Designed miniproteins, single chains, continued (3). Designs and how they scored, part 79

Each design is a single chain, and the fold is of that chain. pLDDT is the mean over its residues in the fold that is shown.

## One batch from the design tools (miniprotein)

Design m10739
Fold by ESMFold2-Fast:
Structure m10739 (fold): chain A 104 residues (1-104)
Amino acid sequence: SFFKKATDEQIEKAAKAFEEFLKGAKRKSITESELKLMKEAAENADLNTLGELLELLRNGTLPAGSSGKLLELTEEIIKELAELLKKAALTDPKVHSLAGWLAP
């Protein structure tokens, strides 16, 4: 898998699946601290941290220790997160797991 990289089509499909997942989440708001963690996890392809944060959004649960303003989870924020994930997928040797992570 280290020697296999996702095609542009696979990366785009995974990013769209990520956007649809967030649009379908029970919680439609995100704290500033949670958004910062999510951006960092997306940028670093930290799929474990992303998975945990996505589950909390899906279930409508707020992470313990959340801080800052409660922000609306807009299409603009969702697209920004998807673009960070696409950029990480281009450089991360774990890129092969990206599509499977979003559609288990």
Scores: mean pLDDT 71

Design m10740
Fold by ESMFold2-Fast:
Structure m10740 (fold): chain A 59 residues (1-59)
Amino acid sequence: MSAKVAAEMQEYLMKEFKLSFGQAQTMVALVQDKVKSVEELKAYLKSPEGQALLQAIKA
């Protein structure tokens, strides 16, 4: 995944879900094999698996 796409996904997570930078970075690292764009990340987060992961990261 390009650094630019990773940064865009981190900003999206911080803005929309109020994650810290570290939480957003961890989420991106965990999904990098499954999602390659912000749009794929949005779709993943609508799934039960994505919701469970988001909840675990958010604490």
Scores: mean pLDDT 79

Design m10741
Fold by ESMFold2-Fast:
Structure m10741 (fold): chain A 90 residues (1-90)
Amino acid sequence: MKEKEEFLKRLREALKYVQEAFKDGNYVEAFEKIVEVLPPELAEAIKKLDPNSRESLLKVGTALTAALRAVERGEPIDEAVQRGIKALED
């Protein structure tokens, strides 16, 4: 389904920004890029984190991976988004 492919593309792009930030240390720039590419619900949850924190970036990476795995398992986008948001709360 076209919507799932677009969502997967956005998750992979966001994960690329997380990986680049761990190499470069540019956490704030990575957070800005991540929130621009993600669905509004997930982006708003991420905006509540401290963008200067390495721990926040780890939580974002975990959340994006959880959402990606959910879609790969055939779960609905809404459920994948909720799994990502829940991972940010830990």
Scores: mean pLDDT 82

Design m10742
Fold by ESMFold2-Fast:
Structure m10742 (fold): chain A 61 residues (1-61)
Amino acid sequence: GPGLARAREAVAEARAAGSRGGAAASQKMLDDAIKEGTEEAQEKAGEGAVRAVRDALAAGV
């Protein structure tokens, strides 16, 4: 769904930028949402992953 797509895009962006912290955090959110299998978890993962990557990039990690 849209949440998982956003989470995957966030992971890809973090990796492209060399943000190890952003990649690790966003990947965990994506993996956890896939395990839960709910639309709510997927939506939250998409938003959370984007935020985690933004924060990591701003912090230089």
Scores: mean pLDDT 83

Design m10743
Fold by ESMFold2-Fast:
Structure m10743 (fold): chain A 97 residues (1-97)
Amino acid sequence: MEEKLKAVDKALDELMKKYGFENVKPGPAVLNLVRRVLAETRGLPEIFRNLTDEQIEKLAALVEGYGKKLGITSPFELLQLLGRILQEVYDLAEKIL
């Protein structure tokens, strides 16, 4: 599990750098959306159930930063974007492992 969490950290950091979101502070609405999705969504890989608070904040920063770039403001569209970001993080973490 620790090795998988380290791979997720590297994936998150790489995506933050790639998109230029290293300094994005997620708002409480986006952070709460991410936390709720991770807690309630069935069929997520086990790794996403065990993310640290710091990793969740980075994930929320990616959602907020990317959502702003795409002009997405609705919670529903941010939910769809989160699904795409989770897949990208998972695919990148699998390559790092």
Scores: mean pLDDT 80

Design m10744
Fold by ESMFold2-Fast:
Structure m10744 (fold): chain A 58 residues (1-58)
Amino acid sequence: MSRAELRAYLRAHSSSLSEADVERLAEALQGAPRATVDRALALIEEQGLSVEEALAAL
């Protein structure tokens, strides 16, 4: 996904992410497949990891 598509996707699929979190994830995961994005969201929302912890765990 493009960075713009990632921002839209992250905002649509998470109500708990700050604007800074969305921007950081969009930067780190631009060009990644959706499965990788969904894994990062699961780590943050279901396991309570920070954005940086989730990115390190991918």
Scores: mean pLDDT 81

Design m10745
Fold by ESMFold2-Fast:
Structure m10745 (fold): chain A 91 residues (1-91)
Amino acid sequence: SVEEEFLKRAEELVATKSAEITSLLTKVGAPQEVIDKVVGDLKSRTDAIIKETLKNNLTEEKAKEALEQMHQLADYAMNILPDILGEELGS
């Protein structure tokens, strides 16, 4: 189903990006609180997109748009990691 494919792709995206962020932050010795915050924010924001997307009759077009929005959020989270690391390691 469109819903099943959408949820699978959304879960794979969030899992992959969460693992990547966790790995990078762990490797540089970031505190667990920082890791939890960054990963938690990504999961919270993507969960909101998923819930809104499922609120009405789901179409392939809506699923694609939602996945694109989630990709943009994940890319944003990855792009700000150097700033987060600079702030944390500079303390």
Scores: mean pLDDT 80

Design m10746
Fold by ESMFold2-Fast:
Structure m10746 (fold): chain A 94 residues (1-94)
Amino acid sequence: SLLDLLREALARYRELARLARTDPVAAAKQAIELLEELIARLTDPRLVAAYRNARDEIERLLATARSPEELARRLQQLLGLIVAGLEDLIAELE
């Protein structure tokens, strides 16, 4: 169930990276919700801490971005890092 959860999260983050190009505020809010789902379902304290840090960074981006274009660029970069981390974690668990 953990591996299936991570695969579903990966697909959803890839979709959020596309949404960030057209609606970065909606993409950021949905990314926070997905991170909260992962935090609630994970038992590894290191993974929980990493996803809490990612959530806090997206919340910071929403508060500090000077334009929708800046938010889109910075959010796409951060979502790319989350996607890469999930791909690596899934590969280790397979």
Scores: mean pLDDT 84

Design m10747
Fold by ESMFold2-Fast:
Structure m10747 (fold): chain A 106 residues (1-106)
Amino acid sequence: GPPVDVRAASTSPAAQTVKAGEAATLTLTVDNGGAEPVDVVVLLRNAATGEIVDAALAEAAPGRSTHDITFTPKTAGTYTVTAVARAVGRDDRPLAGADGTITVTA
């Protein structure tokens, strides 16, 4: 298939604070310049350990699309949000504009 051609990605808000067990929602925007859909995996990492604690999948059709992503972290701490573009038979590609932080209070 054609190569992954994600031209831009962003997440909003870039930072938010929630209580443990409450939903943190962010909007992922993807500009897919390719002719084929691209799977985008949004990863939630514990910043202290580096461990991936949750993941969400969005399918980005050709063109610009927006996706609501919700995480419900159960443990207080600082978490980082990153996004990776994935297409069948291609290497995963980090989406540098789609970075965020979730601060979870007790």
Scores: mean pLDDT 82

Design m10748
Fold by ESMFold2-Fast:
Structure m10748 (fold): chain A 120 residues (1-120)
Amino acid sequence: SLVDEIEDLLSKTVQKLLETMREGLRDPSMSFEELEEKLKKLVEEAKKEIRELLKDKPEIVKVVEETLEEVYEILVKKAREVLEKGATEEAIVEGVEEAFIEIQELLEKTKKKIEEILKK
């Protein structure tokens, strides 16, 4: 199913993004700017993969790309909140878990939008 292929790509991308956030926050030598750049690069790579997968479906590409931008914004916001708390292991674990929950809710909304487009 095309929906399943999109979900698999988004799930894998989100896992990489959450791991990158966790590792970056644990690394005292990594600046917040460098972490933002690493996260943005992963989002842009995922957008490229989506465009290749969905060459003939520009409306779905737009929905997925907008979702990836919102995922990026959630991660950056949560990473900033963790840093404001002093980037303790507890704050990192809690921040990553909160990001995961918000992203999963977003992905469920995205799936419904894609299913609605495909029913047309």
Scores: mean pLDDT 89

Design m10749
Fold by ESMFold2-Fast:
Structure m10749 (fold): chain A 75 residues (1-75)
Amino acid sequence: AAPSDDQQRQAVLGFLQQQIARLLALVRAGQLSPDQAVAALTQAVNAFLDQQQVSDDIRAWVNQQLDALRAYVAS
């Protein structure tokens, strides 16, 4: 059976946590700026969502999280 919205949300959360940890390490090493890290995260997440064929509700939720992160980095 296809994964439920809750299962898709958990998969996205796991992917986000792994990508954030990786990109944060690169920022701390001086290899990426925070803006470059957010851009890389956005691209990686969008590619993952396209591959997983997630529901529109999950896409909207993820976009809200990315918007909040972009606002935080810009402040």
Scores: mean pLDDT 78

Design m10750
Fold by ESMFold2-Fast:
Structure m10750 (fold): chain A 62 residues (1-62)
Amino acid sequence: EKIREIMEEAHKNGEFVASALLETGLSLEQVDKIIEELKLPHYAKDLTEEQIEKLIEKAEEV
């Protein structure tokens, strides 16, 4: 799963959540909506396993 790979890489490298989501092919508007709905942190390193799972589900839906 490409989205999962990108998010795991971002978590390891301390990347911004928004940057990682944009890399998956989402638009800026879609990224903002996902961050708001799931109340995600700024940095991927601060994501919980539950947040990563929900994020992947949301990103795959769009």
Scores: mean pLDDT 79

Design m10751
Fold by ESMFold2-Fast:
Structure m10751 (fold): chain A 78 residues (1-78)
Amino acid sequence: MEIEELRARVEELVAQAGEAVAAGDYAKAAELMEEALRVTRRLLELLKEQGKLSEEEVEAAVARGEGLVAKLREQAAA
């Protein structure tokens, strides 16, 4: 059940971040996406342990998430 709980948490955080972006609150969106990335890292590590993802796939997914957070922070700083 941990994987399902983490997946549901990521979905909630991403939805909240989307609402923050729609409201023009990029700082809040960045904070929510950073939390989503932390939860996603735990989820990806569990999927790797189950043989569903490779180390390279985990690293690539984390890098993509970090890029999204960085973009939101740049928009918040503008």
Scores: mean pLDDT 82

Design m10752
Fold by ESMFold2-Fast:
Structure m10752 (fold): chain A 84 residues (1-84)
Amino acid sequence: GPFLLKLKKEREEFHALVKENLSPEDYQRLEDIIEKVRKLVLEGKLTPEQIEEINKLFSEIRDAVEKGDAEKAKEYIDKLEKLV
C-alpha cells in the first residue's frame, strides 16, 4: 500500500545519504528494521498510531544523517528498533 511505497522511498533516500554520514553497521540495522516494519504492515500488526510514530522516527533519522550527526541517528534507530 502507500505506506510500503513510502518505506521503499525512505530506504532509497538513505542509500544516497548514508555513504558519507552513517556507518555500514548502522545502515544494516536500519535496513533490517525497514524489512521488519514491512512484514508487520503486511500482517496488519501495526496500528495507525504506531505507523505515525514510525514515520516520525524515520524523518528524525533522515534529518540527523543529513546533518552528519551519527550519534543522534543511532539514538533514533534504537528508538525505532524498540518500537518494532
Scores: mean pLDDT 79

Design m10753
Fold by ESMFold2-Fast:
Structure m10753 (fold): chain A 84 residues (1-84)
Amino acid sequence: EIEELLREALEMIRELAEESPEAVEHLRLAERALEAGDIEGAVRHLNAAIQTVIRHLLSEGREDEARALAERLEPLLKRIADLL
């Protein structure tokens, strides 16, 4: 259920997150929280990782990639929010 959706979101941003040490750290913390059953912590760190990735892409002028990522994540994040 919510744990599966969180894992999907983490995998969706994994490759792009590797471009930013800050995003990698948030991704790692989200994965650890999820393994511990800390859903609130996992959501918090996932959101931080997403924001960091989006800021990184925008800082590099990669606005199309930032928009495409946000559009891909939106339905998944909405489903996660609906389960909280």
Scores: mean pLDDT 85

Design m10754
Fold by ESMFold2-Fast:
Structure m10754 (fold): chain A 83 residues (1-83)
Amino acid sequence: MREQALRHAELAAKHIEEVREQVRRAREWLAAHEAELSPEELAAARAAIEAYERAAEALERGDLEAATEALLEAGEIARRAIA
C-alpha cells in the first residue's frame, strides 16, 4: 500500500491540476448525492475529500511524504465506507 501510494503521489506531482480536478469532481458528486447518502456514507465521503485536498496541497508544495500519508488515509476511509 505505502509503496503504491508513494508512486501515485510521484505521478500526481507531475499532474497536480488533475488531482485538484478529481477533488472538485468528488465535491460536485457529493453535493449532487448528499440527500441520497446515509449520514455514515456522507461523513466518510467528506473525510475522503478532505484527505484528498490535503494530498493535493502537499503535492503543490513538493511534500511527497505528506501526500503519501493523505492518500493512504483516503484509501482507509474508502475501505471503511464499503465494509
Scores: mean pLDDT 73

Design m10755
Fold by ESMFold2-Fast:
Structure m10755 (fold): chain A 90 residues (1-90)
Amino acid sequence: MKEEAAREMAEILRATADELAALGHDELAAEARAAADEVLANPEQLPDDVEAAVALVRGTAAVTLALARGDEERARELLAAGRAELEALR
């Protein structure tokens, strides 16, 4: 399961990098690609709760893209939703 989760995370990160590059954020795009490469190189380093790890990467990517697009309101909505989900798990 960790190798599958690593591939899913890498796909999310690479898609995020492509959108960041299209928006002119080349340095952030390079960092997202480096993160994807690191996850693929070290899938065994992922936490046992791979679903939560994938969800965290997806949420972080969505917030990053909203901020990159200048949509601070959307970024705040996504952060509030993520915090509510974390609180509901307790």
Scores: mean pLDDT 81

Design m10756
Fold by ESMFold2-Fast:
Structure m10756 (fold): chain A 59 residues (1-59)
Amino acid sequence: MREELIEKLRREALEIARKAESVIEAGQNINLLLQKHKDQLSTEEMLRIGVEALELAAE
């Protein structure tokens, strides 16, 4: 369950990052996505998902 949620959020965060006009916009939109799941995720997990999405989108 939790692993499936994290994988889904990683894919959605990456898509957001790829479509954003800037890294700042991507970060803001990813944060809004992750805040919807704050009760299910740790702060460390949210940071990891966001950073990984931004790094992958930059490649």
Scores: mean pLDDT 79

Design m10757
Fold by ESMFold2-Fast:
Structure m10757 (fold): chain A 83 residues (1-83)
Amino acid sequence: ALAALEEQLAEARAKGDKVAVARALLQIGDVYYEQGDYLTAFKKYLEALELFKEVGDEDGVKEAEKKLGEIYEDAGYKELAEK
């Protein structure tokens, strides 16, 4: 699953498709979140959020913000701040 998502991300980056890059990053973040790697998931969601904001994808921004909120609830802000 992760390897296929990394290939999807690489292809999207090669094509300059920022929306596809952001969506792949959300999916990669979800994999890390499910594994309990909240720091890596947080970083992937932040990168996706930045890209969605850059392209003006309002729905993508909302989804990325929702996923970041879920990490703050589950992992706690202190763990994210301490790395």
Scores: mean pLDDT 79

Design m10758
Fold by ESMFold2-Fast:
Structure m10758 (fold): chain A 93 residues (1-93)
Amino acid sequence: MTYRVEVIGGTGKQKPGEVRELVVESSESAEEIAKRHDISPEAARVVAEALAAEPEDGAVFVNGIRVGGMSREEARELAERNPEAIVAIVEKV
């Protein structure tokens, strides 16, 4: 299943608050995601683990932990204030 994932902060290769959009298959490994999208191994693992849970559209993950009740705007604000945090926002394609 194909997902569009917004990854914000915590990647070591982006400016604080910079959004990186990835198109990822749920079957891709963290190593494949890291290599194909040139993101950190930690960010790739967060994405792979999030997608393995077959998340609903609009699901938000902070440092690999699913956060209920958080909007995309709130997630982006959290990432801007906490540049060390890895925030992933998931959409089904």
Scores: mean pLDDT 74

Design m10759
Fold by ESMFold2-Fast:
Structure m10759 (fold): chain A 87 residues (1-87)
Amino acid sequence: MVSDLLSEEERREIAERMEEAARERDLRLPEQIELLRELMERLRERHPEAAERILEMLEAIEIADEIIAENPEASSEELRRLLEEKL
């Protein structure tokens, strides 16, 4: 987990920024992915291993978004099943 490489303050800052941005702007998943990507670039200079783990998370989120886009009529249970097959 990235928390193994990041300080408690850094983990909290990332989580708070994402939550605040989502709350204020009603951000959809693609916008949240872009925010994480920006944070990953900042972390790469300081914590390259943490950046790698964040990249893996972003890849998983992008796969999830793609599955949702391919299956717009799918229920939450069906989406979870598809995610379990892909991840």
Scores: mean pLDDT 62

Design m10760
Fold by ESMFold2-Fast:
Structure m10760 (fold): chain A 84 residues (1-84)
Amino acid sequence: MPTKELEERLIKEFSEKVESEVELDELIEAFKEYIKRLLAEGLLSEEQAETYIEKLEEHKNDPKKIAELLLKLAKGASAAEIRK
């Protein structure tokens, strides 16, 4: 599965379910996979990936903060991809 497909899936899941979300743990694991793929593709630095994973773990019980973090990461990755 390409990183872009995982990004689209995560954005869709969070946009549809973030306010009524009940199965947050599965979405958090998918978000961690997305971060790891961005790092592997060079769209995210190792330092940035570590920071995002730490923030995700810190806020894993706050779906609104997780959604904000995901949107910030997705926007950053898209900006990096456009420049290549």
Scores: mean pLDDT 69

Design m10761
Fold by ESMFold2-Fast:
Structure m10761 (fold): chain A 110 residues (1-110)
Amino acid sequence: SMTDEKILELLEEAQKLLDKAAEIAEKNLSFEDYQKFGKILQEINDKLIELEQGIIDEKPAEERLEIANEAKELIEQAIKLAKDNDLEEVVKLLEEVLKKVEEIIELIRS
């Protein structure tokens, strides 16, 4: 459907923003701090891939919403951690990822 195509486009855009956030965080955090932060970013990416596969496999809307909401919670955790580490550019990128996931949630609900 056109809705599914829009969701897949938003997921691709969100993944690109996450990659940029990871690059900036790696350059600005210690190795030990990046291990913790990078793990959360990887968990977000894994949820976005799971959601993409759920769209392709035409999983029930309830299951897709559960995955999307789990991604949202991880993104909110990552934003808090980025703020605690004064990573202003990473915060902005993650807030854009959050907006895209919130748009995906609304598209699945429609």
Scores: mean pLDDT 91

Design m10762
Fold by ESMFold2-Fast:
Structure m10762 (fold): chain A 99 residues (1-99)
Amino acid sequence: DEVPEEEKREKLLKEIDELEEYLTKNNLMTEEIKKTLDKMREAIENKDYAALYRALVDFIEEYEKLLRKLGVEFDADTQALLAKIKEKLKKLAEEAEKE
């Protein structure tokens, strides 16, 4: 059975919260990165999955920019969290296009 749309949105918000907690715990949070996470949450609340995709792209760009400044590689933990968000976003965007 398919999970209801509302539960998928709640799970996506939880994944973003887990990403924010991970970044904060590892001192990888900047004002620019936080702004992208806030835009993601706003897009989910507004059911604007095009804006959510744009905010995700902006997040990746700001995160890569931070890692480049720090001289470190893109970590597997953040890649895994982003993969979960991307998979949930893809499913929600496909369902939204039907309306």
Scores: mean pLDDT 76

Design m10763
Fold by ESMFold2-Fast:
Structure m10763 (fold): chain A 100 residues (1-100)
Amino acid sequence: MSHEQVEALIEARLAQNRAAVEAMRTADAATKREILDRILAGQYLMVELARDHKLPDAVVERAWAEMAAVLADAKAALPEEADLIDRFAARLRELVEAGR
């Protein structure tokens, strides 16, 4: 897969993550947790794709900024999971930095 194709896939995944967190705002508690699980899984896959294909640092940092914004919005929508989200974000950032 070319870098351009991987970047396009990450952009599509970022858009899906944004749509998911917006849907989370109006969902019941059980649905919010299900949506959160999908957001976290999607972000992990995006980081793995970026690492496996050796994407440029600038592209990785731009994607990270949007992923971090989605996680902040997810914490606002489900504050009881804030600690889990913060631990996930820290671990995911370690994977980003290890891939450089």
Scores: mean pLDDT 85

Design m10764
Fold by ESMFold2-Fast:
Structure m10764 (fold): chain A 57 residues (1-57)
Amino acid sequence: IREDLLREVERAAADLPAEKKAAVIAATEQALASTPLTGEGIHAVMAAASAAIREAR
C-alpha cells in the first residue's frame, strides 16, 4: 500500500529532475510514516505530494 502510493507519486514526478523527484519521494515517505493509511490520510499525503511536485516545477 505505501509502496503503491510511492509509485503513484514517482509517476506524477516523472518529468522532474532526478534530485527534485528524489526530494518529493522522500517527503512522501516521511508523510506516510506519520499518517494513518485511512481515506483521509491517503488523501492528505497525495495532496501534499501534488503540492511538492508543483513547487519543484
Scores: mean pLDDT 77

Design m10765
Fold by ESMFold2-Fast:
Structure m10765 (fold): chain A 89 residues (1-89)
Amino acid sequence: MKQEVKEITPEEVIAKGEVTLELELGSDIDTVNKLVKSAMDAAKALRALGVKVEIKTEVERTKGPDGWKYKAKITLKVDPEQAAAALAA
């Protein structure tokens, strides 16, 4: 089943304070890598705005009949006061 990788924007993280993206157990490491890249790009943009961002990445793999399957969860969290200041600028 094709899972779309949602692109994380700095503005979304600022607006929500915390954004969690989950990829259900799938078969493709490239999809996991795309999700990680999106999260890292958003974090770099937030840091460029002076916002402290914390990234938590959880990746699990299991061996199934069709090979390795991957599950990923990525959480981006920002300081609410710094996020509010960045949004006001």
Scores: mean pLDDT 71

Design m10766
Fold by ESMFold2-Fast:
Structure m10766 (fold): chain A 107 residues (1-107)
Amino acid sequence: MKDLELAIKTLEKVKEMIEKGEKVEELIKLVKEELEKVKDEIAQKTLEEVIELLERSKELKKEEILEAVERAIQELKLYIAYKNKKYEEVEKLKKEGREKAKELEAK
């Protein structure tokens, strides 16, 4: 989860820097530095796809780049939400099972 959250924060910063007219070379450097820190496969793939997009920026309109980065952010947010919902459901079931076992041991 922390790797996915870090990737989202990195892409949100990239989006802000694009809107401010920062150089593409600085954006690519930022994403590559964060990619080295991330171990999650989904986060790595998403950051690699954004690097490829930025390297092609001369062939793309600014609006198309911003849309693609925003799409990547939304996809990562959906993955976090999906994993969190399933994890919370499993943990709730485990907790309820432990509480029932303790009730059976009560005098």
Scores: mean pLDDT 77

Design m10767
Fold by ESMFold2-Fast:
Structure m10767 (fold): chain A 100 residues (1-100)
Amino acid sequence: MTVSELAKQLAEALFATDNPQIAITVIATILQQELGLSPGNAHTLAVYLLYLRDVHKGSSFTQDILTQEIQKLLLSYQADPEKELKRAKVLAKNYLASTA
């Protein structure tokens, strides 16, 4: 699967359901299968992608914008996985706290 195809699949999964737990589970599974991420790292990135969806929710081009942002994230992750995971952990934690 190309980075572009993976980004599109992840964006589609984010908009397939309004249930955040189902979205996180589906996305974490895709990330584990396609990128070989551990369950913990896959969950962290899935929560971060859910945060990105919510940030862009008001746009008429939300799915296309989110696909582009996910593609950029995947390319950045391939270049420096440790840096992107550290950033995703901080943002995922802050997002979960803000929506509680």
Scores: mean pLDDT 78

Design m10768
Fold by ESMFold2-Fast:
Structure m10768 (fold): chain A 70 residues (1-70)
Amino acid sequence: MALSAEERAAILAPLDRDGDGTLSGEEFVAALRELAPGRSFQELLAEADRDGDGVVTEQELIELLRRLLS
């Protein structure tokens, strides 16, 4: 599933708390815990890692955040 540049920016803007255009791991973890407080971080990462390679990319995290917001 492809996110447009506008959708990506809209999802990431509230997570970029320092406004430098970069997201820290702590900001991602905080956002995931806020959007899905009843779920473990490991469960959220497992859903993000859709290709099963054990690596979660920025794109996969953005797609997960979009799903949680929808």
Scores: mean pLDDT 61

Design m10769
Fold by ESMFold2-Fast:
Structure m10769 (fold): chain A 74 residues (1-74)
Amino acid sequence: MPSTEELVLALAERIRELFRQLEAGRLSPEEAREGIEALYRETLEANPDMSAEAREAVETVARIGLQEVDEIAA
């Protein structure tokens, strides 16, 4: 099983790719938010036995990502 740090870094890197596409005009802010939510759900589905601590950490990464979409779109 991947560690909390590995799960966080993997999710963060995939979210950063969405940011690059948003900044390039390839995604709308709405599509970027949907993408982040989908990546978060995929992370939970792929790691059903993750600890409560790991779950909280990946949820926090997703929340920060959604806030960053608003900043990039501004």
Scores: mean pLDDT 84

Design m10770
Fold by ESMFold2-Fast:
Formats: structure tokens, C-alpha cells, sequence
Structure m10770 (fold): chain A 81 residues (1-81)
């Protein structure tokens, strides 16, 4: 059980890494629209991994928290536009 949970969380973390790096680079460059776009891609990837791991409540809880954080970041950046 623990191995499946750890593998699922690691897979989600690795899957979002390119979008997270893109969002950070765009934000540092002052491209808020590109940063928002990257964060929306990151959020969609997290939601997909949450659906794939719906049978693992610990994974679902961790990914729901990550999705909420991504949504909050997107909302904050949209207010800066």
C-alpha cells in the first residue's frame, strides 16, 4: 500500500515539474499570462492524477490540496493582470 501511495505522489510531482518550472520562469520574466497558462496546465495534470488514483484516499487528499494551491496562485496572478 505505502509503495503505491509513494509512487503515485512521485509520479504526480514529476508530471507537474515542467509546468511548475515554466510558471516560475514566466513569472520572473514578468509574463503573467504565460505564468497563468502554465499553472492551469499544472492544475489539470494534478486533477488527472487525482482521478487515476481515486482508490487511494491519501493520494486524493494530497492532490486536492495541491489543486487548491494551484487555483489560489492562478487567482492571485489574474488579479495582477
Amino acid sequence: MEERINEAIQAAAEAIRPALEAARAAYEAGDLEAAIRALEELRRTLEAHKEENADLPEVVAALEKAVAEAREAIELLRKEL
Scores: mean pLDDT 85

Design m10771
Fold by ESMFold2-Fast:
Structure m10771 (fold): chain A 55 residues (1-55)
Amino acid sequence: SEELKKKLYEINKEIGDRIEAEVAAKPRPLTEEEGQRIADRAMEEGQKKLDELLK
């Protein structure tokens, strides 16, 4: 549905925004492990929102 497409866009945007905010909050350079953890957390939160929408 159109609503599902809109929610998918919002989730993807939130994932990107969260990664950016987490990276900005830490001193640079980040380790690869830290960067991966930030990405994994953001993607996990995005997946929870997708699961809620796919009820």
Scores: mean pLDDT 77

Design m10772
Fold by ESMFold2-Fast:
Parts: structure tokens; sequence; C-alpha cells
Structure m10772 (fold): chain A 86 residues (1-86)
């Protein structure tokens, strides 16, 4: 799965590609949001962290344009984990 690849693949190129693919999924990315946040915060490769951050941004734009309340709520929850606050 893309989540498994993003978190566990030993190849940083494969993890980066998984993050980018998740970013293109729109609402189907909801179950992968915790994994994107984990990768953005903690991946040892800076390119993978950047790709995960970009994917989150793309999903935020998608959710806003499509008025996807479930994806917006999931992104808000993921953002609070990223801050380590609340």
Amino acid sequence: SLIETLLNDPDPKARKEAAMEIGSLGAAAIPALPALVEAALNDPDPEVRLAASIAIGVLQIYATVNEDEALLAALDAAGERLKGLR
C-alpha cells in the first residue's frame, strides 16, 4: 500500500513517490493523512519530508475547492498533531 511504502520502504525515492501519489488521491487520502504527517515531521530524508508537506498542501487546496468537509476535518486533525498542541 502507499501508506506502507511511505513509512517503511528503505528507498527514500520510493517513499517520496508514495507521498506524491497520496497527494493526488483527494478524499481517498484521508486514511493516509497520519502517515503523511509522520513523514513530514520525522522522515530522515529532507526530500521525503518536503514531498509529504507538499502533498498535505495539495490536499488542503483540493478539500477547499471541493468543499469536502470530511477531508477538511481530517486535515485539521492532522495539522494539530503536526503542531503537537491541543
Scores: mean pLDDT 80

